# Designed miniproteins, single chains, continued (2), part 61

Each design is a single chain, and the fold is of that chain. pLDDT is the mean over its residues in the fold that is shown.

## One batch from the design tools (miniprotein)

Design m6102
Fold by ESMFold2-Fast:
Structure m6102 (fold): chain A 80 residues (1-80)
Amino acid sequence: SAEQERLRELLERFFNKEGELSEEELEILIAHLTKAAEQLEAQGSPLAAVVYRHLGELYEKLGKYEEAEKWYKRAEEILP
């Protein structure tokens, strides 16, 4: 779908540090990665910690530092 293609592009740009992401693009990534991390945590996967660290990074890019700290702490609770 167009939504899946846009998400793939945004994930690639984020991980490759390719340019600045807009607030809208950051929010799209946050929504998707939040859902992915919750599913991984429900499955008992330690990969949830990796995704939570990336969520912290995305919230920092939005200037939402308190929210970023919450995600970083949650990651440390799974994989210190």
Scores: mean pLDDT 84

Design m6103
Fold by ESMFold2-Fast:
Structure m6103 (fold): chain A 73 residues (1-73)
Amino acid sequence: MEKVVVTSPAADPSKAKAAVIELSEEEVLELAEKLGLHSAEELFEELKKQGKAEEVLLEKSELEKLALERLRK
């Protein structure tokens, strides 16, 4: 099983919000398309509502290696 990490900007510019999701990259993108989500922030919010994501604050450089870059704003 491939875990997806979705990042969005945090109030601290050196940090980013991360959601560790038990979904594949394709499943995350399908949810974004179905829900009409336009940014990683909107995707984070929706996944948290569904209880499928855990939010943490990490260094942006660490998360960029793991995240879906095209969903980041």
Scores: mean pLDDT 56

Design m6104
Fold by ESMFold2-Fast:
Structure m6104 (fold): chain A 85 residues (1-85)
Amino acid sequence: SIVDEVIEEVRSKLPLFSPEEQKLLEEEIERAREILSLPVDDGVAALGDWMLDFSRRRGLLSNEVQRLVQRLLDAVLEELERREE
């Protein structure tokens, strides 16, 4: 799936980041997987909470971390939309 591809891309890039950014990206990967383990309706609600949380924290993150988190969010949204069909 696109989610697995994006997770593997983020994971492959982890060594390029600071320890704090690595921990943050690992936590966001875990959050993506947890959301996708939920029933679709619950996953959509959890994705909304994650988007709001990311919006609040975005200004504190490097541009590179912001791009990777946004790609995870977009991939989870696409997967949930496919499951709704």
Scores: mean pLDDT 86

Design m6105
Fold by ESMFold2-Fast:
Structure m6105 (fold): chain A 85 residues (1-85)
Amino acid sequence: AKEKKDATKLLQLGYDYYLKGDYEKAAELFTEAVKIEKSADGLHGLALALNKLGKKEEAIKYLKEAAKLDPSRKVELDALIKEIE
């Protein structure tokens, strides 16, 4: 394809679907974003979608990975992990 997939656009689209309550589609889009660029934002979004789908163990795993990738967000992400547990 002549057009490059943009991880940022996939992340934005993932959040759009998440806010609409389409958690399955959100998880797919966040997964694609993370495959292109492993970002704390992508991992956080994926974890939010997985938590809504009842995949709490996987959600916690990705939130821990996001906190390691961006330590400045660790307190925020650790609080979210505590709420899911």
Scores: mean pLDDT 82

Design m6106
Fold by ESMFold2-Fast:
Structure m6106 (fold): chain A 74 residues (1-74)
Amino acid sequence: LEELKKEAIEKAEKGYEQLKPLLSEEEQRRLEEILKDFKERVEKAKTEEEINKIVEEFQNRVVRLYNEAARRKA
């Protein structure tokens, strides 16, 4: 369980660093809030199923933010 939590957080942080230079300062702040919430939820998770659900929700939030950013710049 702890290994899955660590992997989830590491992947999320890596994704954040890769995405950060493509975003405005406002979008970066929104992504930081999403990441902070994700880390807190993962740390408090008690089962693998909870971690998987949290990861899925995080991915959906990040995709939504990215799509909003892309639409605004079009």
Scores: mean pLDDT 77

Design m6107
Fold by ESMFold2-Fast:
Structure m6107 (fold): chain A 98 residues (1-98)
Amino acid sequence: SDVSTINSITNGLQQNNNNSQQNLNNSGNLANDTGSIGLNILYQQSYQYYQQNSQYSNQGIDLLSQGNIDLGQQYYNQAQQYTDQNQTLYNSTNTAYN
């Protein structure tokens, strides 16, 4: 159903925001603890991905609230791309310092 689809995508967008925020926090902690210029650059990139994810997620949720499932899905796909890029940055950062 449309309601089920909207709820599923909305939950995905909320989870993506949580994951991106967690990755940002973890990257920031590593950069702060090490004083590494390289890690600080990765933290800044993570912050940009987080901001882009938040923008697409918020717009996607708004579109879904209006019943625009097709556009909501497209915005979800863009948010997912930024969340995946942020996860990749965190994994690279974590591997470099563990």
Scores: mean pLDDT 79

Design m6108
Fold by ESMFold2-Fast:
Structure m6108 (fold): chain A 53 residues (1-53)
Amino acid sequence: MYSKEEIEEEIQEALDLMSIAVFKLMSQEEQKAAPIPSGLSEEAKAEVEKIKA
């Protein structure tokens, strides 16, 4: 048995880390053209925005 909150936190962390890693692997042109993925945490959105800057 597991708590929903723990599972949701792990899924959120995995999505955040994956999205950030994908953006870091993109070229600068691709980073600027790609939309910010939906469903990211506020922290991950800020990191993606820094990568796009």
Scores: mean pLDDT 76

Design m6109
Fold by ESMFold2-Fast:
Structure m6109 (fold): chain A 73 residues (1-73)
Amino acid sequence: SAEETLRELAAFGREHEGTVPPEDRALLERYVAYYLRHPEDLERTDVAKLREAFATAPIEALGAALAAARLLE
């Protein structure tokens, strides 16, 4: 489910706390919080694919992926 995928993204940030910069972790937390409040936007975003990219991308690409995925008011 979308909620499970968001929890996986949050867990990824926690599991990689020593590797993911604090600013990128904060952006990830904002991303998760936004989609939990706006599930219609979540359905338009492949958060499972985004999580997969996090697992395989270098650290520089992780920050870019977080920024690109951000949908703020």
Scores: mean pLDDT 57

Design m6110
Fold by ESMFold2-Fast:
Structure m6110 (fold): chain A 86 residues (1-86)
Amino acid sequence: MEEKLYEKLLKKYNEKKISSLGFELSSLSSLENSYKMLKKFIEDLGIEINSIHISSKDKSLRDQFKELLSKEPRIKKIIEKESQDE
């Protein structure tokens, strides 16, 4: 399943949308896999990301992911929102 997340990031890069990425977090595993793949993607391509949008029903997941992302100097801005069930 990690390959699908990496392919999604590559698609955003090819669409020149790498300056803004969105992540929806459903579990701790989702958070850990998202962070691992994002970090690998940034390191592999040496790119800067202007904004990361984080959405989850769980505030704890949003807070944990934000803390991890704040340690990455190539990420300029982090935006949090609660995900909707719609």
Scores: mean pLDDT 69

Design m6111
Fold by ESMFold2-Fast:
Parts: sequence; structure tokens; C-alpha cells
Structure m6111 (fold): chain A 98 residues (1-98)
Amino acid sequence: MEVAREAAKTLRELGEEQLADFIEAVLEDPNLSIGDKLAHVAGALAKALYPDEKAQELAREIATRLKKDNNSPEAIKEAREYIRKLLDELVARKKAEE
């Protein structure tokens, strides 16, 4: 879950405080599975990068994949890699604006 905590920290540093607070709340929720937590983190990052319709589509795809694979190690790994990709894109976009 280090990538999810890194995502929250990065969003906060970029001024996306509400999205960072949301991710931190998701990580602290004991009723959410690892897959559910990763799906919510991916959705928050997608919202920072894209219009709501596209963000919802991407988050739904991640959630559907995790549900279909019963939160398998492979599905969790894929979700973490996707979160890393979104995080890298967000950082690169902000760096280009400076």
C-alpha cells in the first residue's frame, strides 16, 4: 500500500487536498479490501487527470477487473502498476506547467 500513501502525499503537495484526504480515509477503512482500496485510489488519481466521465470509466474498469479475478495477486499487481502510471503522469504534467 506504499503507492497509495505516495499518491495521497503527491496530491496534497499539488494542492489536491480533498482527493488526498479521500485516499487517506480509504486507507484507514478496515471494511475495504486491498482491491477496493486500490480501485478508489486509482479513481481519485484519474479525477485529478481527466474529466469525471473518463475518471469514472477508468475506475470502473479497475474495480471490474479486481472483482472478476477475486482480488488475485495478479489483479492487485496490475492495479498498483496502473496507480503508479497515473501518479507519474500527474507529476510529469505538473512539472511541464512550471
Scores: mean pLDDT 76

Design m6112
Fold by ESMFold2-Fast:
Structure m6112 (fold): chain A 70 residues (1-70)
Amino acid sequence: SSEKKKLEEEIIEKFKKGIDEFVKNLDEHVGKNTTDEEILELLELILDDVGVSKEDKEELLEYLKKLLEK
């Protein structure tokens, strides 16, 4: 139903906001020697655990990767 799809979109938007906040305060959350690849791997594990779809997982990982490149 449209309601279920809207709920999924809101969940993905909340994940993106969480990623923004995490990256903004990155030095407080991970050691300075932590690689971008290790950060991406950590997010992938979290998304797999919560059962996010492969497509949504790829979107969120790409979003994080772009933020880390800035």
Scores: mean pLDDT 74

Design m6113
Fold by ESMFold2-Fast:
Structure m6113 (fold): chain A 69 residues (1-69)
Amino acid sequence: SVKDLTILLFRALSLMTELDLYVKQGDKEGAEKTIAEMEGLVKQLRSLGAPQSFINKMEQTIKEAKEAL
């Protein structure tokens, strides 16, 4: 539903912010856990028809974080 999609989009934004903080702090364990949650959320968002531009932004954020660790 639109409500479920909206909730997951807010969750994604929170996780992206959390991931940025872990990477900046050098917290590899925190970053890896957040990446795993984001990868699961990408699959859910894709199945719910989230905008492809948003999916691409999440995947790029995950990629950049993995390269920074």
Scores: mean pLDDT 88

Design m6114
Fold by ESMFold2-Fast:
Structure m6114 (fold): chain A 91 residues (1-91)
Amino acid sequence: APQEEIDEEARATMLGLAAMFTSGAGAVASPEELAQILREKGLTWVTPEDVRRAAELGVLREVPGQPGRYQAATELFGKRFPWAKDAPLPG
């Protein structure tokens, strides 16, 4: 398995969980705002690109009618992390 893919999914998952715990479900932030908040909470590696990538993986949801604004998808985390949206459920 490609190490880069595993690391990317792991980082996206950590970012999504941290965003959910720091900003709360339904809180809306831009990639730059969220990256800054997460860096202040100790995730110094987070960039706006990492936030956008997490949204692409389903860890964050883009807010309808607010392009470039994202929120944590708490209910999707309760159903096995949004970043795994393309993976089938284990039978």
Scores: mean pLDDT 61

Design m6115
Fold by ESMFold2-Fast:
Structure m6115 (fold): chain A 71 residues (1-71)
Amino acid sequence: SKSTIRKAMDAIRKGDIDTADEYLDKLSKEYGVSKDDIYYAIQEALGLMRKGWSEDEAIDYAESRVKLLGQ
């Protein structure tokens, strides 16, 4: 879900490794995508936020990317 992506993104931004890993595991199971691919999608979303994207737009991008990878 976008909510779980937001929680993973927040944990990654805070450097909370244990919480980030927990939410990446949940997303991997939800979308059928590897933790590495989800982590990369979130890192891309964080990069877009640095370029001026809103958090909601960046999360929408990350979910879209993860859904495409899970097909």
Scores: mean pLDDT 86

Design m6116
Fold by ESMFold2-Fast:
Structure m6116 (fold): chain A 78 residues (1-78)
Amino acid sequence: GVSIGLAAAQRLRQAAKEASPEIAKVMLEEAQRVLDAAGQSPQDVLDLVEEQARRLAELGAKEQAERILEAARATAAA
């Protein structure tokens, strides 16, 4: 799961730069969370990214959530 976790964290950190301070804080916390989980299986890390994307979409960051999830899935498929 290391490559998937790194891809998701990179996209979360990039999205945080363009988000409101409140959403940026959540994105940075989620980036650290997925990095901490990066050593887990690829499927477990992907499942975590899917949960993180759902949370961000509920907070109004749906487009950023979709891009983060797409990057994680693309890395998992490579």
Scores: mean pLDDT 84

Design m6117
Fold by ESMFold2-Fast:
Structure m6117 (fold): chain A 78 residues (1-78)
Amino acid sequence: KKVVTLGVVAEGDVDAAVAEFERQLAEVLSENDPAELHFRVVVRGPDRAVLEETAARIRALLAARGLEAEVETVVQRM
């Protein structure tokens, strides 16, 4: 399968981060057969609680669509 890596930055607004993910996902799905894809989603930000909430919503969206995916959180302090 083709691996597609999507990156999301979640600094404080979980809804904005999830909306950006949905935008990226829609773009990929418009040009690709979802059965041929494996998604790797990386959620980055300074706040662990915001990261975990964002990742949980992204996992739920991927599962609801039946997509093969892994979701990774990275705590990133600047």
Scores: mean pLDDT 83

Design m6118
Fold by ESMFold2-Fast:
Structure m6118 (fold): chain A 57 residues (1-57)
Amino acid sequence: MEEDAYEILASLTPEQRDALVRGTEGGLRAAGHDPAAHLPQVRANLDKLVEEAKKKV
């Protein structure tokens, strides 16, 4: 199960990662949160997960 998630993460293009971050921004706004406070950390965590996934695949 974790290996499937790593394969998906490792295959994400920069454009697909940008789309995920934008989707998170919309969700944060809909929930009444400030995206500007959270998006830099979300992007950094996503990039870290992608790099870790590439090392495991």
Scores: mean pLDDT 73

Design m6119
Fold by ESMFold2-Fast:
Structure m6119 (fold): chain A 63 residues (1-63)
Amino acid sequence: SSAERVELLQELAELYRELKATLDEESVARFKEWVNDLFIRLSAGAPVAELRKEALEKKEELL
């Protein structure tokens, strides 16, 4: 749904802000590449719930 997509985008934006403050430039660049891949999968019809789960797992790994 549109609401679930907005929620995912907000979670990714918040994660980006936190990581930008704590990680080096290379790590931030790798995170951006991962987010781009996630958006490609979202556009290809991947379930938002699965992508949101991956975003939460990524946050736990990097923070």
Scores: mean pLDDT 80

Design m6120
Fold by ESMFold2-Fast:
Structure m6120 (fold): chain A 75 residues (1-75)
Amino acid sequence: SAAERERELREQTLASVATLIAKDKSLSPAEKEQLLKRMRELLEAGNYDEAIKLAREAGLTDAVEVIEQTKEILG
């Protein structure tokens, strides 16, 4: 169903963003945990604009691109 595809895409988006956060060399482990928790909350709520803003403020350019693509598909 469309709802199942949308859920799968949201889960894939979060997994991609989580991987990008984990690989970042400038963020501390504590900052990564806090950022991942907030990203999960925003993406699960469908709040893509705030998620994009948070990723941009954190300097995660690749994560911004991933979230923008998800917004285009689901928005």
Scores: mean pLDDT 85

Design m6121
Fold by ESMFold2-Fast:
Structure m6121 (fold): chain A 83 residues (1-83)
Amino acid sequence: TDSLRSRAVSLLTKTADRALNSLGDEGKSIRSLLMGGASLVEMGNLKQALDNVQAAADLALKVGDKAVAEAAKEAAGLIADAQ
């Protein structure tokens, strides 16, 4: 539903800002993946959005930021439910 997509986009945008501020150069990559995911959600490309958001979650786990990873996983769940 539009409500799930709006929640996913909002969560992705906030999480991207946190990643950029917290994780240096890896944070820039995570931000790009999360913002790309948000744009894809708004365009209705939910499968590609999931791929971007999962990649962001995996990278966040690799750099040890569990909070960003968990937020990205929550957004992925919202995107999956919106399909």
Scores: mean pLDDT 82

Design m6122
Fold by ESMFold2-Fast:
Structure m6122 (fold): chain A 89 residues (1-89)
Amino acid sequence: SPLERARQLAEEFAKRVEEALRKIPGIDEVTAGAIANAVRDTILRHGGDPSEEDIREAVRDAGKRLGLTDEQIEKAVEAALKVYRELKA
């Protein structure tokens, strides 16, 4: 079903984003998981088809709330968008 497909995409995206974020200096496992969860929730809210801007906003909002620097947030946005583009290919 479209809902099951959206859920599978959200879970796979969250997993890959968390793995990518943990490679960024200064982002710990808890922070990476929290941002990955925010991205998962954004994908589900958009039925598996969020825009790149929806993903950027989710990562920026979560990163800011979690006390990340602007540089860390920008790297996290780039990592999440790279994963999203790979998943849609």
Scores: mean pLDDT 86

Design m6123
Fold by ESMFold2-Fast:
Formats: structure tokens, C-alpha cells, sequence
Structure m6123 (fold): chain A 88 residues (1-88)
């Protein structure tokens, strides 16, 4: 059950990241688009792991992953805001 949830979330996350990558490729230079896409893929991976840990009752692991997510979001925020401004 937990593994099946993880696989489904990973598939959905990859589809969303692929869609975001296509949009970013239209508005950002290739190197910047690639870096932001890699960051978004890592965010998706950590979100899936945090949700799976929470579903499994591993609250300590879920909390650790949520802290890593907050740190990664903070690092990616300036690039994401720049991309959002260009997409608007």
C-alpha cells in the first residue's frame, strides 16, 4: 500500500515537472531552465518522500523531509519568481 502510493505520487510528480520544464524552456535561457527544472524535480522527490513517511506514521522522517523542503524552496524562490514574472 505505502509503496503503491509512492509509485503513483512519483508518476504524477514527474508529469507535473515535465509540464513545468516545457513552460520554462519557452521563457528562460536553456541553462537557467535546466537548473530550475532540476530543482523542481528534487522538490517533487522530497514531497513524495515526506507524504509517504507521514502515511507510514514516521513523523520524525516526515518532519526532517519538510525541513529540507523549506530550505530547498528558499534557495529556488528567486529563480522561480523570475520565471513566474516572465510567464505572466
Amino acid sequence: MVEEIREELERKAEAVVAEAAALLARVLPPEEAERLTAGLRELARLEVEALVAKAAGDEERAAELRRRLAELRARLRPAAERAAARLA
Scores: mean pLDDT 80

Design m6124
Fold by ESMFold2-Fast:
Structure m6124 (fold): chain A 94 residues (1-94)
Amino acid sequence: MSPLEQALAQLSELTQQMIEAIKAGDYETVLALVEQATALVVSRLEDPALRAQVRALGAATLARLKAAKTPEEALAVVDEWAKRVVGLLLREDT
């Protein structure tokens, strides 16, 4: 498995754990998983500009999750975060 494929697989697993934590109402676990996934993605990036963008996206996602009032809002935040993070990983691979 390539480093990119491995990172995408790990990100997919962490995202699935976030979804399950939201369904369980365990928002402390969701916040910890977003921080863990952000650190994982940053560790795979060499471009300091992309690393800064991923950190900023992680911080914004944590703020949005803390402001979410329903599980549906939290799920939408996680879905948007995952799509954006994948896009940033793919930018460095090109």
Scores: mean pLDDT 83

Design m6125
Fold by ESMFold2-Fast:
Structure m6125 (fold): chain A 106 residues (1-106)
Amino acid sequence: MEPRGLPAPELVPALQKYLAPVLKEMGITEIIFDDDVEVELLRPGEPAVVRFELLNKETGEVIASAEFRFTVTEEGFKKLAEYLKELLKKYPDASAIRLTSVRRAP
């Protein structure tokens, strides 16, 4: 399914730049995009909501599901990274993250 919104190639570099250092520190080696991930067209500065699942990569078990509201800016991506860091401290058995949707906030 072709995602609507920020092109996946542009979204992935932004997420890797801001999230990967924090996720690596927390022992997360993989960010998974669902093949059916819903991505709305987001402009820089727009409010967005991301949904994601924390997974145990060895078992494939979903440990937790979470939703976070952020702004599509450098500061917003940094806030998302800090939120994920705190969430991962709460769920230490998580070893992968799956993005299930990114959409404009209501």
Scores: mean pLDDT 71

Design m6126
Fold by ESMFold2-Fast:
Structure m6126 (fold): chain A 85 residues (1-85)
Amino acid sequence: SLLEELKKEEEERIEALLESLEAVAAANAEGKWKEYEEELDNGIKNSESEKDKRRLELLKEALEALRAGDRKTAREYVEKALELS
């Protein structure tokens, strides 16, 4: 059904974003974590929309969860961030 196709597309979007964040979290040992964190903080500070600020805050929480090894919690934050769009 169309509803099942839309749910599959949403799941694929969540997994793609989560995998991208996992790559950033894994690069922590190379110092890339700080640059990405600064980009998120700058995005939060410079966002004109409360929804955009909240979305970036949720993505930062997801990244912190991934850094701690908690993929399940990170996925929940990514889902919430995408729901705001």
Scores: mean pLDDT 74

Design m6127
Fold by ESMFold2-Fast:
Structure m6127 (fold): chain A 63 residues (1-63)
Amino acid sequence: SFEEKLEKLREDIRARIRAGEPINVTELAEKYGLRPSLVKLIAIEVARELGLTEQEARALVTD
């Protein structure tokens, strides 16, 4: 389902951030079958939940 895809995406992003890996929006959008704009929004949201500033979160996001 769409909700299951979002949950898996959030967990994948959380794991990547914790491992010090950048978040590639295009790669994740293709992997999960979601729009790049939605993936970018979720990546910033998850990074902020992990204690990063919006600026730091945006710096981790690549296209």
Scores: mean pLDDT 85

Design m6128
Fold by ESMFold2-Fast:
Structure m6128 (fold): chain A 75 residues (1-75)
Amino acid sequence: MEEEKLKKIKELAKKGFDEVTSLYNKAAQYKGLAIEAKERGDIEKAKEFTELANQYKEEADRVQKKYDEEIAKLK
């Protein structure tokens, strides 16, 4: 049934949104920590936090792509 298919798509879209949002929030937190470290003159810690922020952002983008592909497969 078409309704069953739409229900699955909506469920996956919500799960993907929640997971991606969580990962972007972690990236934002580390970006904030990097700014604070830079303001303190802790260049090394600023670099570490920037790398962690970038890693979480890349993970969020990959998770988004996986959910987009799963949803596309249902269409």
Scores: mean pLDDT 84

Design m6129
Fold by ESMFold2-Fast:
Structure m6129 (fold): chain A 82 residues (1-82)
Amino acid sequence: MEEELKKLEKEAQEVFRKLKEMLAAKEAGEEIDEEELRKLADKFLELTKKIIELEAERGKLSEEEKEEAIKEVEKMVKEALE
C-alpha cells in the first residue's frame, strides 16, 4: 500500500504540474489544447480520488473527510476548466 500510494502521488504531482502549466497559459491568453487540458484534468481527478480512497482505507481519513476531499478536488477542477 505505501509503495502504491507513493507511485500514485508521484504520478498525480506530474499530472498536476502539467495541468497548472496549461491553466496558467490559458489565463495568460495563450492558445492551449483544450482536449489535452481536459484529459489532464480527468487523469488528475482519477489519481487524486484513488489516493483519497487509499488514505481512507488506511484509516488516515474519516469517511466524512474522504467525501469532502473528493468534492473539493472535483469542484476545483470543474472551476478551473470552466
Scores: mean pLDDT 79

Design m6130
Fold by ESMFold2-Fast:
Structure m6130 (fold): chain A 92 residues (1-92)
Amino acid sequence: GQTTLTRQSRIDSYLRMLRGIIDGQITRFVLNQFRRNDPDTFQRRINDFRDNVTSPILNDQIRNDINSYIDDTIDRVRQDALQGQLQRLQQQ
């Protein structure tokens, strides 16, 4: 069956909250990786977080969209962190 407008609004609200959680947790994991230089721990934490976030999602399209958002967020946060480090080094 098609999702009602009210159900879609609730789904959109939950997905907005979930994207906020993803942004915060991925940022923390990326910054911890740069500080500790431990890629194995980083990869394990990303995999565990991905599984915990996606496993309750029953809709394949939404699950795929969230997986893509996680990957895009990792890339964005890594790029931002590298740029920030470069700027700091240039100020010294």
Scores: mean pLDDT 79

Design m6131
Fold by ESMFold2-Fast:
Structure m6131 (fold): chain A 72 residues (1-72)
Amino acid sequence: MSFEEAVLEAMRRLSEAKRRALAAITDPAAIAQVEAVVEEGERRIRASKTAEEVLEATDETLARLDAIVAAS
């Protein structure tokens, strides 16, 4: 996978995960956590220099979003 393909796929996956999480959550505190986690994930992806770093940042961000949804 090229670096550009990894970034495009990562941003798409984060966008979809954010949409699903916000659809499932009604607690304002949990919504704020989702927004903060996505913002940090996007920053990490944009700061990445390799496809491997992009994939790692994406997977960690998605795992954090899943944990917030599961706790809500």
Scores: mean pLDDT 85

Design m6132
Fold by ESMFold2-Fast:
Structure m6132 (fold): chain A 85 residues (1-85)
Amino acid sequence: RREEYERAARDAVEDAAAEHGLTVEELEVYVDEERGELYVGALLRDAAGRRYVLHLRIRLDPEDTPEEVYRRVKEAVDAAIAELA
């Protein structure tokens, strides 16, 4: 399910950025199933042209669904963006 987790994380970052009027210029997602970790690296741009680097590390449990990954990534990105505003 690595590809499903990567998709869910990408969708979460793109949705959070869009809700806050930010453009995603760069987005990297890596799932390490052996360590139970998901890594997100993103470069976001606001309407004024300011760029923000986002790095997230999220723990994965064996029972996690793509929907749960989406929720946790989105919550983390929303929180990070709120701190920028």
Scores: mean pLDDT 81

Design m6133
Fold by ESMFold2-Fast:
Order: structure tokens, then C-alpha cells, then sequence
Structure m6133 (fold): chain A 85 residues (1-85)
């Protein structure tokens, strides 16, 4: 279904983001993305987006560059969710 394909896209995007953060040496951001991937198995897309927004805010105080990347991921997921309408 379109809903399942949307979830698969979000999972792929979070997986790619985790790999990107690990290559940059941002292990905290990579682990946060990996935890969100686990949450996609039990939580709704809206709950995952809320958690991602919270992480971006937390990171903005200690790692502004990683926070900007997290906001970028959030924006892409939100755009994809809107496009699946």
C-alpha cells in the first residue's frame, strides 16, 4: 500500500542518515537515528516525527551542525508524508 511504501521510505532515509552521521564521526546522532528506526516498528509516523523534532532541538545547543542535518531529515520526511496524500 501507499502507507507501507511511505514507511519504507522513512526507514531507508533514517538508515541513510545514521550511516552519514557515522561517517562524519557523529556517533550520538547516528545512534539517535538508529533508535528512531527501531521506533518505526512500533510507533506511528507522527510519533517518529515528534521524536526527531525533539532530538533536533536537543542537538541545537551542543551540536548545531548535526541539529541542522536532523532538521533536514525531518523536512524531507514531512514533505514525503504530504506527497503520499
Amino acid sequence: SAEQKGLEYIEDLLSAAAAHFRKRGDLTAAEAMEQLLELTKTQSVDEVLERLAQLAEEFSKTNPESAALLRGVLDVIKAQKKALD
Scores: mean pLDDT 76

Design m6134
Fold by ESMFold2-Fast:
Structure m6134 (fold): chain A 61 residues (1-61)
Amino acid sequence: MLSLEEQRQYLSDLYLAGRTALLSEAFRLFDRRVAEEGLDPSADLTPLLTEAVLEVEARRA
């Protein structure tokens, strides 16, 4: 598994690469999970977002 800094770099690189369809699906999954868990959106949710992105990427592979 990537470190937190590597996770942030990975997510940033995907955003800058314009992988909009993957990111849109991942953000929808992330938003749903945040709402279901009652998580504070101001907290560092990088691991949860990274998991959502990896799940969507695996589904699309």
Scores: mean pLDDT 75

Design m6135
Fold by ESMFold2-Fast:
Structure m6135 (fold): chain A 83 residues (1-83)
Amino acid sequence: LSPEELKELVKEAAEAVVEQLLKLSETLSVEEVLELLRRAREEFREAVEELVREGKLSREQAEEVLREAERLFERAEEEVKKK
């Protein structure tokens, strides 16, 4: 995988995780979904940092991916709170 391909896959993975957790908001309590979102956000951050440590992503690419992922998670938390 090239860094560009990896960046795309990581973004897609974040979107998929958020979408799945939002579906769970229909059956789980708001508190449970928010806890899952917090865990997913932290795990995602750690995974991206690991890719930088392995030299698979540059720092700049990692910062861009993390910025986009943070926005996705923030929007998901807001949506869950409104339900």
Scores: mean pLDDT 80

Design m6136
Fold by ESMFold2-Fast:
Structure m6136 (fold): chain A 94 residues (1-94)
Amino acid sequence: SKEELIERVEADESIFDDIERERGEELRELALSLSEEEVQKRLEEARKAREEAREELLAASPEEEAEAWRRYAEAYVRYREAELLARLHREAQE
C-alpha cells in the first residue's frame, strides 16, 4: 500500500547522511547565520508541505500517482533538511 511504502521511506535514516554529503556545508553556514525564529519557521513550513504532499499522495488517482510520489519525495527531503538545520543551529548555539 502507499501508506506502507511511505512508512518504509520515513524509517530510513540514511537520508541524513545523503543530505550531509550533498548540502552539509550550506546547512552549517545557514545554521550560523539564521535566527532560531527563522530556523523554526523553515521547519514548520517544511513539516506542513510534507503533510500536504502525503495527503495528496494518499488521495491520488492511478494516473496522478507517479507525480504525487515525486512531490512527496521532494517535500520529505526538504523536511529532513529542515530537521538537520534545526539540529545544527542548536549545536552552534551550545
Scores: mean pLDDT 84

Design m6137
Fold by ESMFold2-Fast:
Structure m6137 (fold): chain A 67 residues (1-67)
Amino acid sequence: SDELVRQGQLAAQRGDLEAAAAYYEQAVKASGGKDAETLTQLAFVYRALGDTERAQEYLALAKQAKA
């Protein structure tokens, strides 16, 4: 939902990357995994957390969602 994306953005703005990831994961699940923009934001959050493998997985999903 748009609300979950907004909560994720607010969490990221205050530097709460773990909360941001949780909100974006819920938003992706609610969209059926087809929200390319939210998948991209989630990838960037995981990269910032140091989880490069998960970041790469979500970035690949975002590219597929745009196709």
Scores: mean pLDDT 84

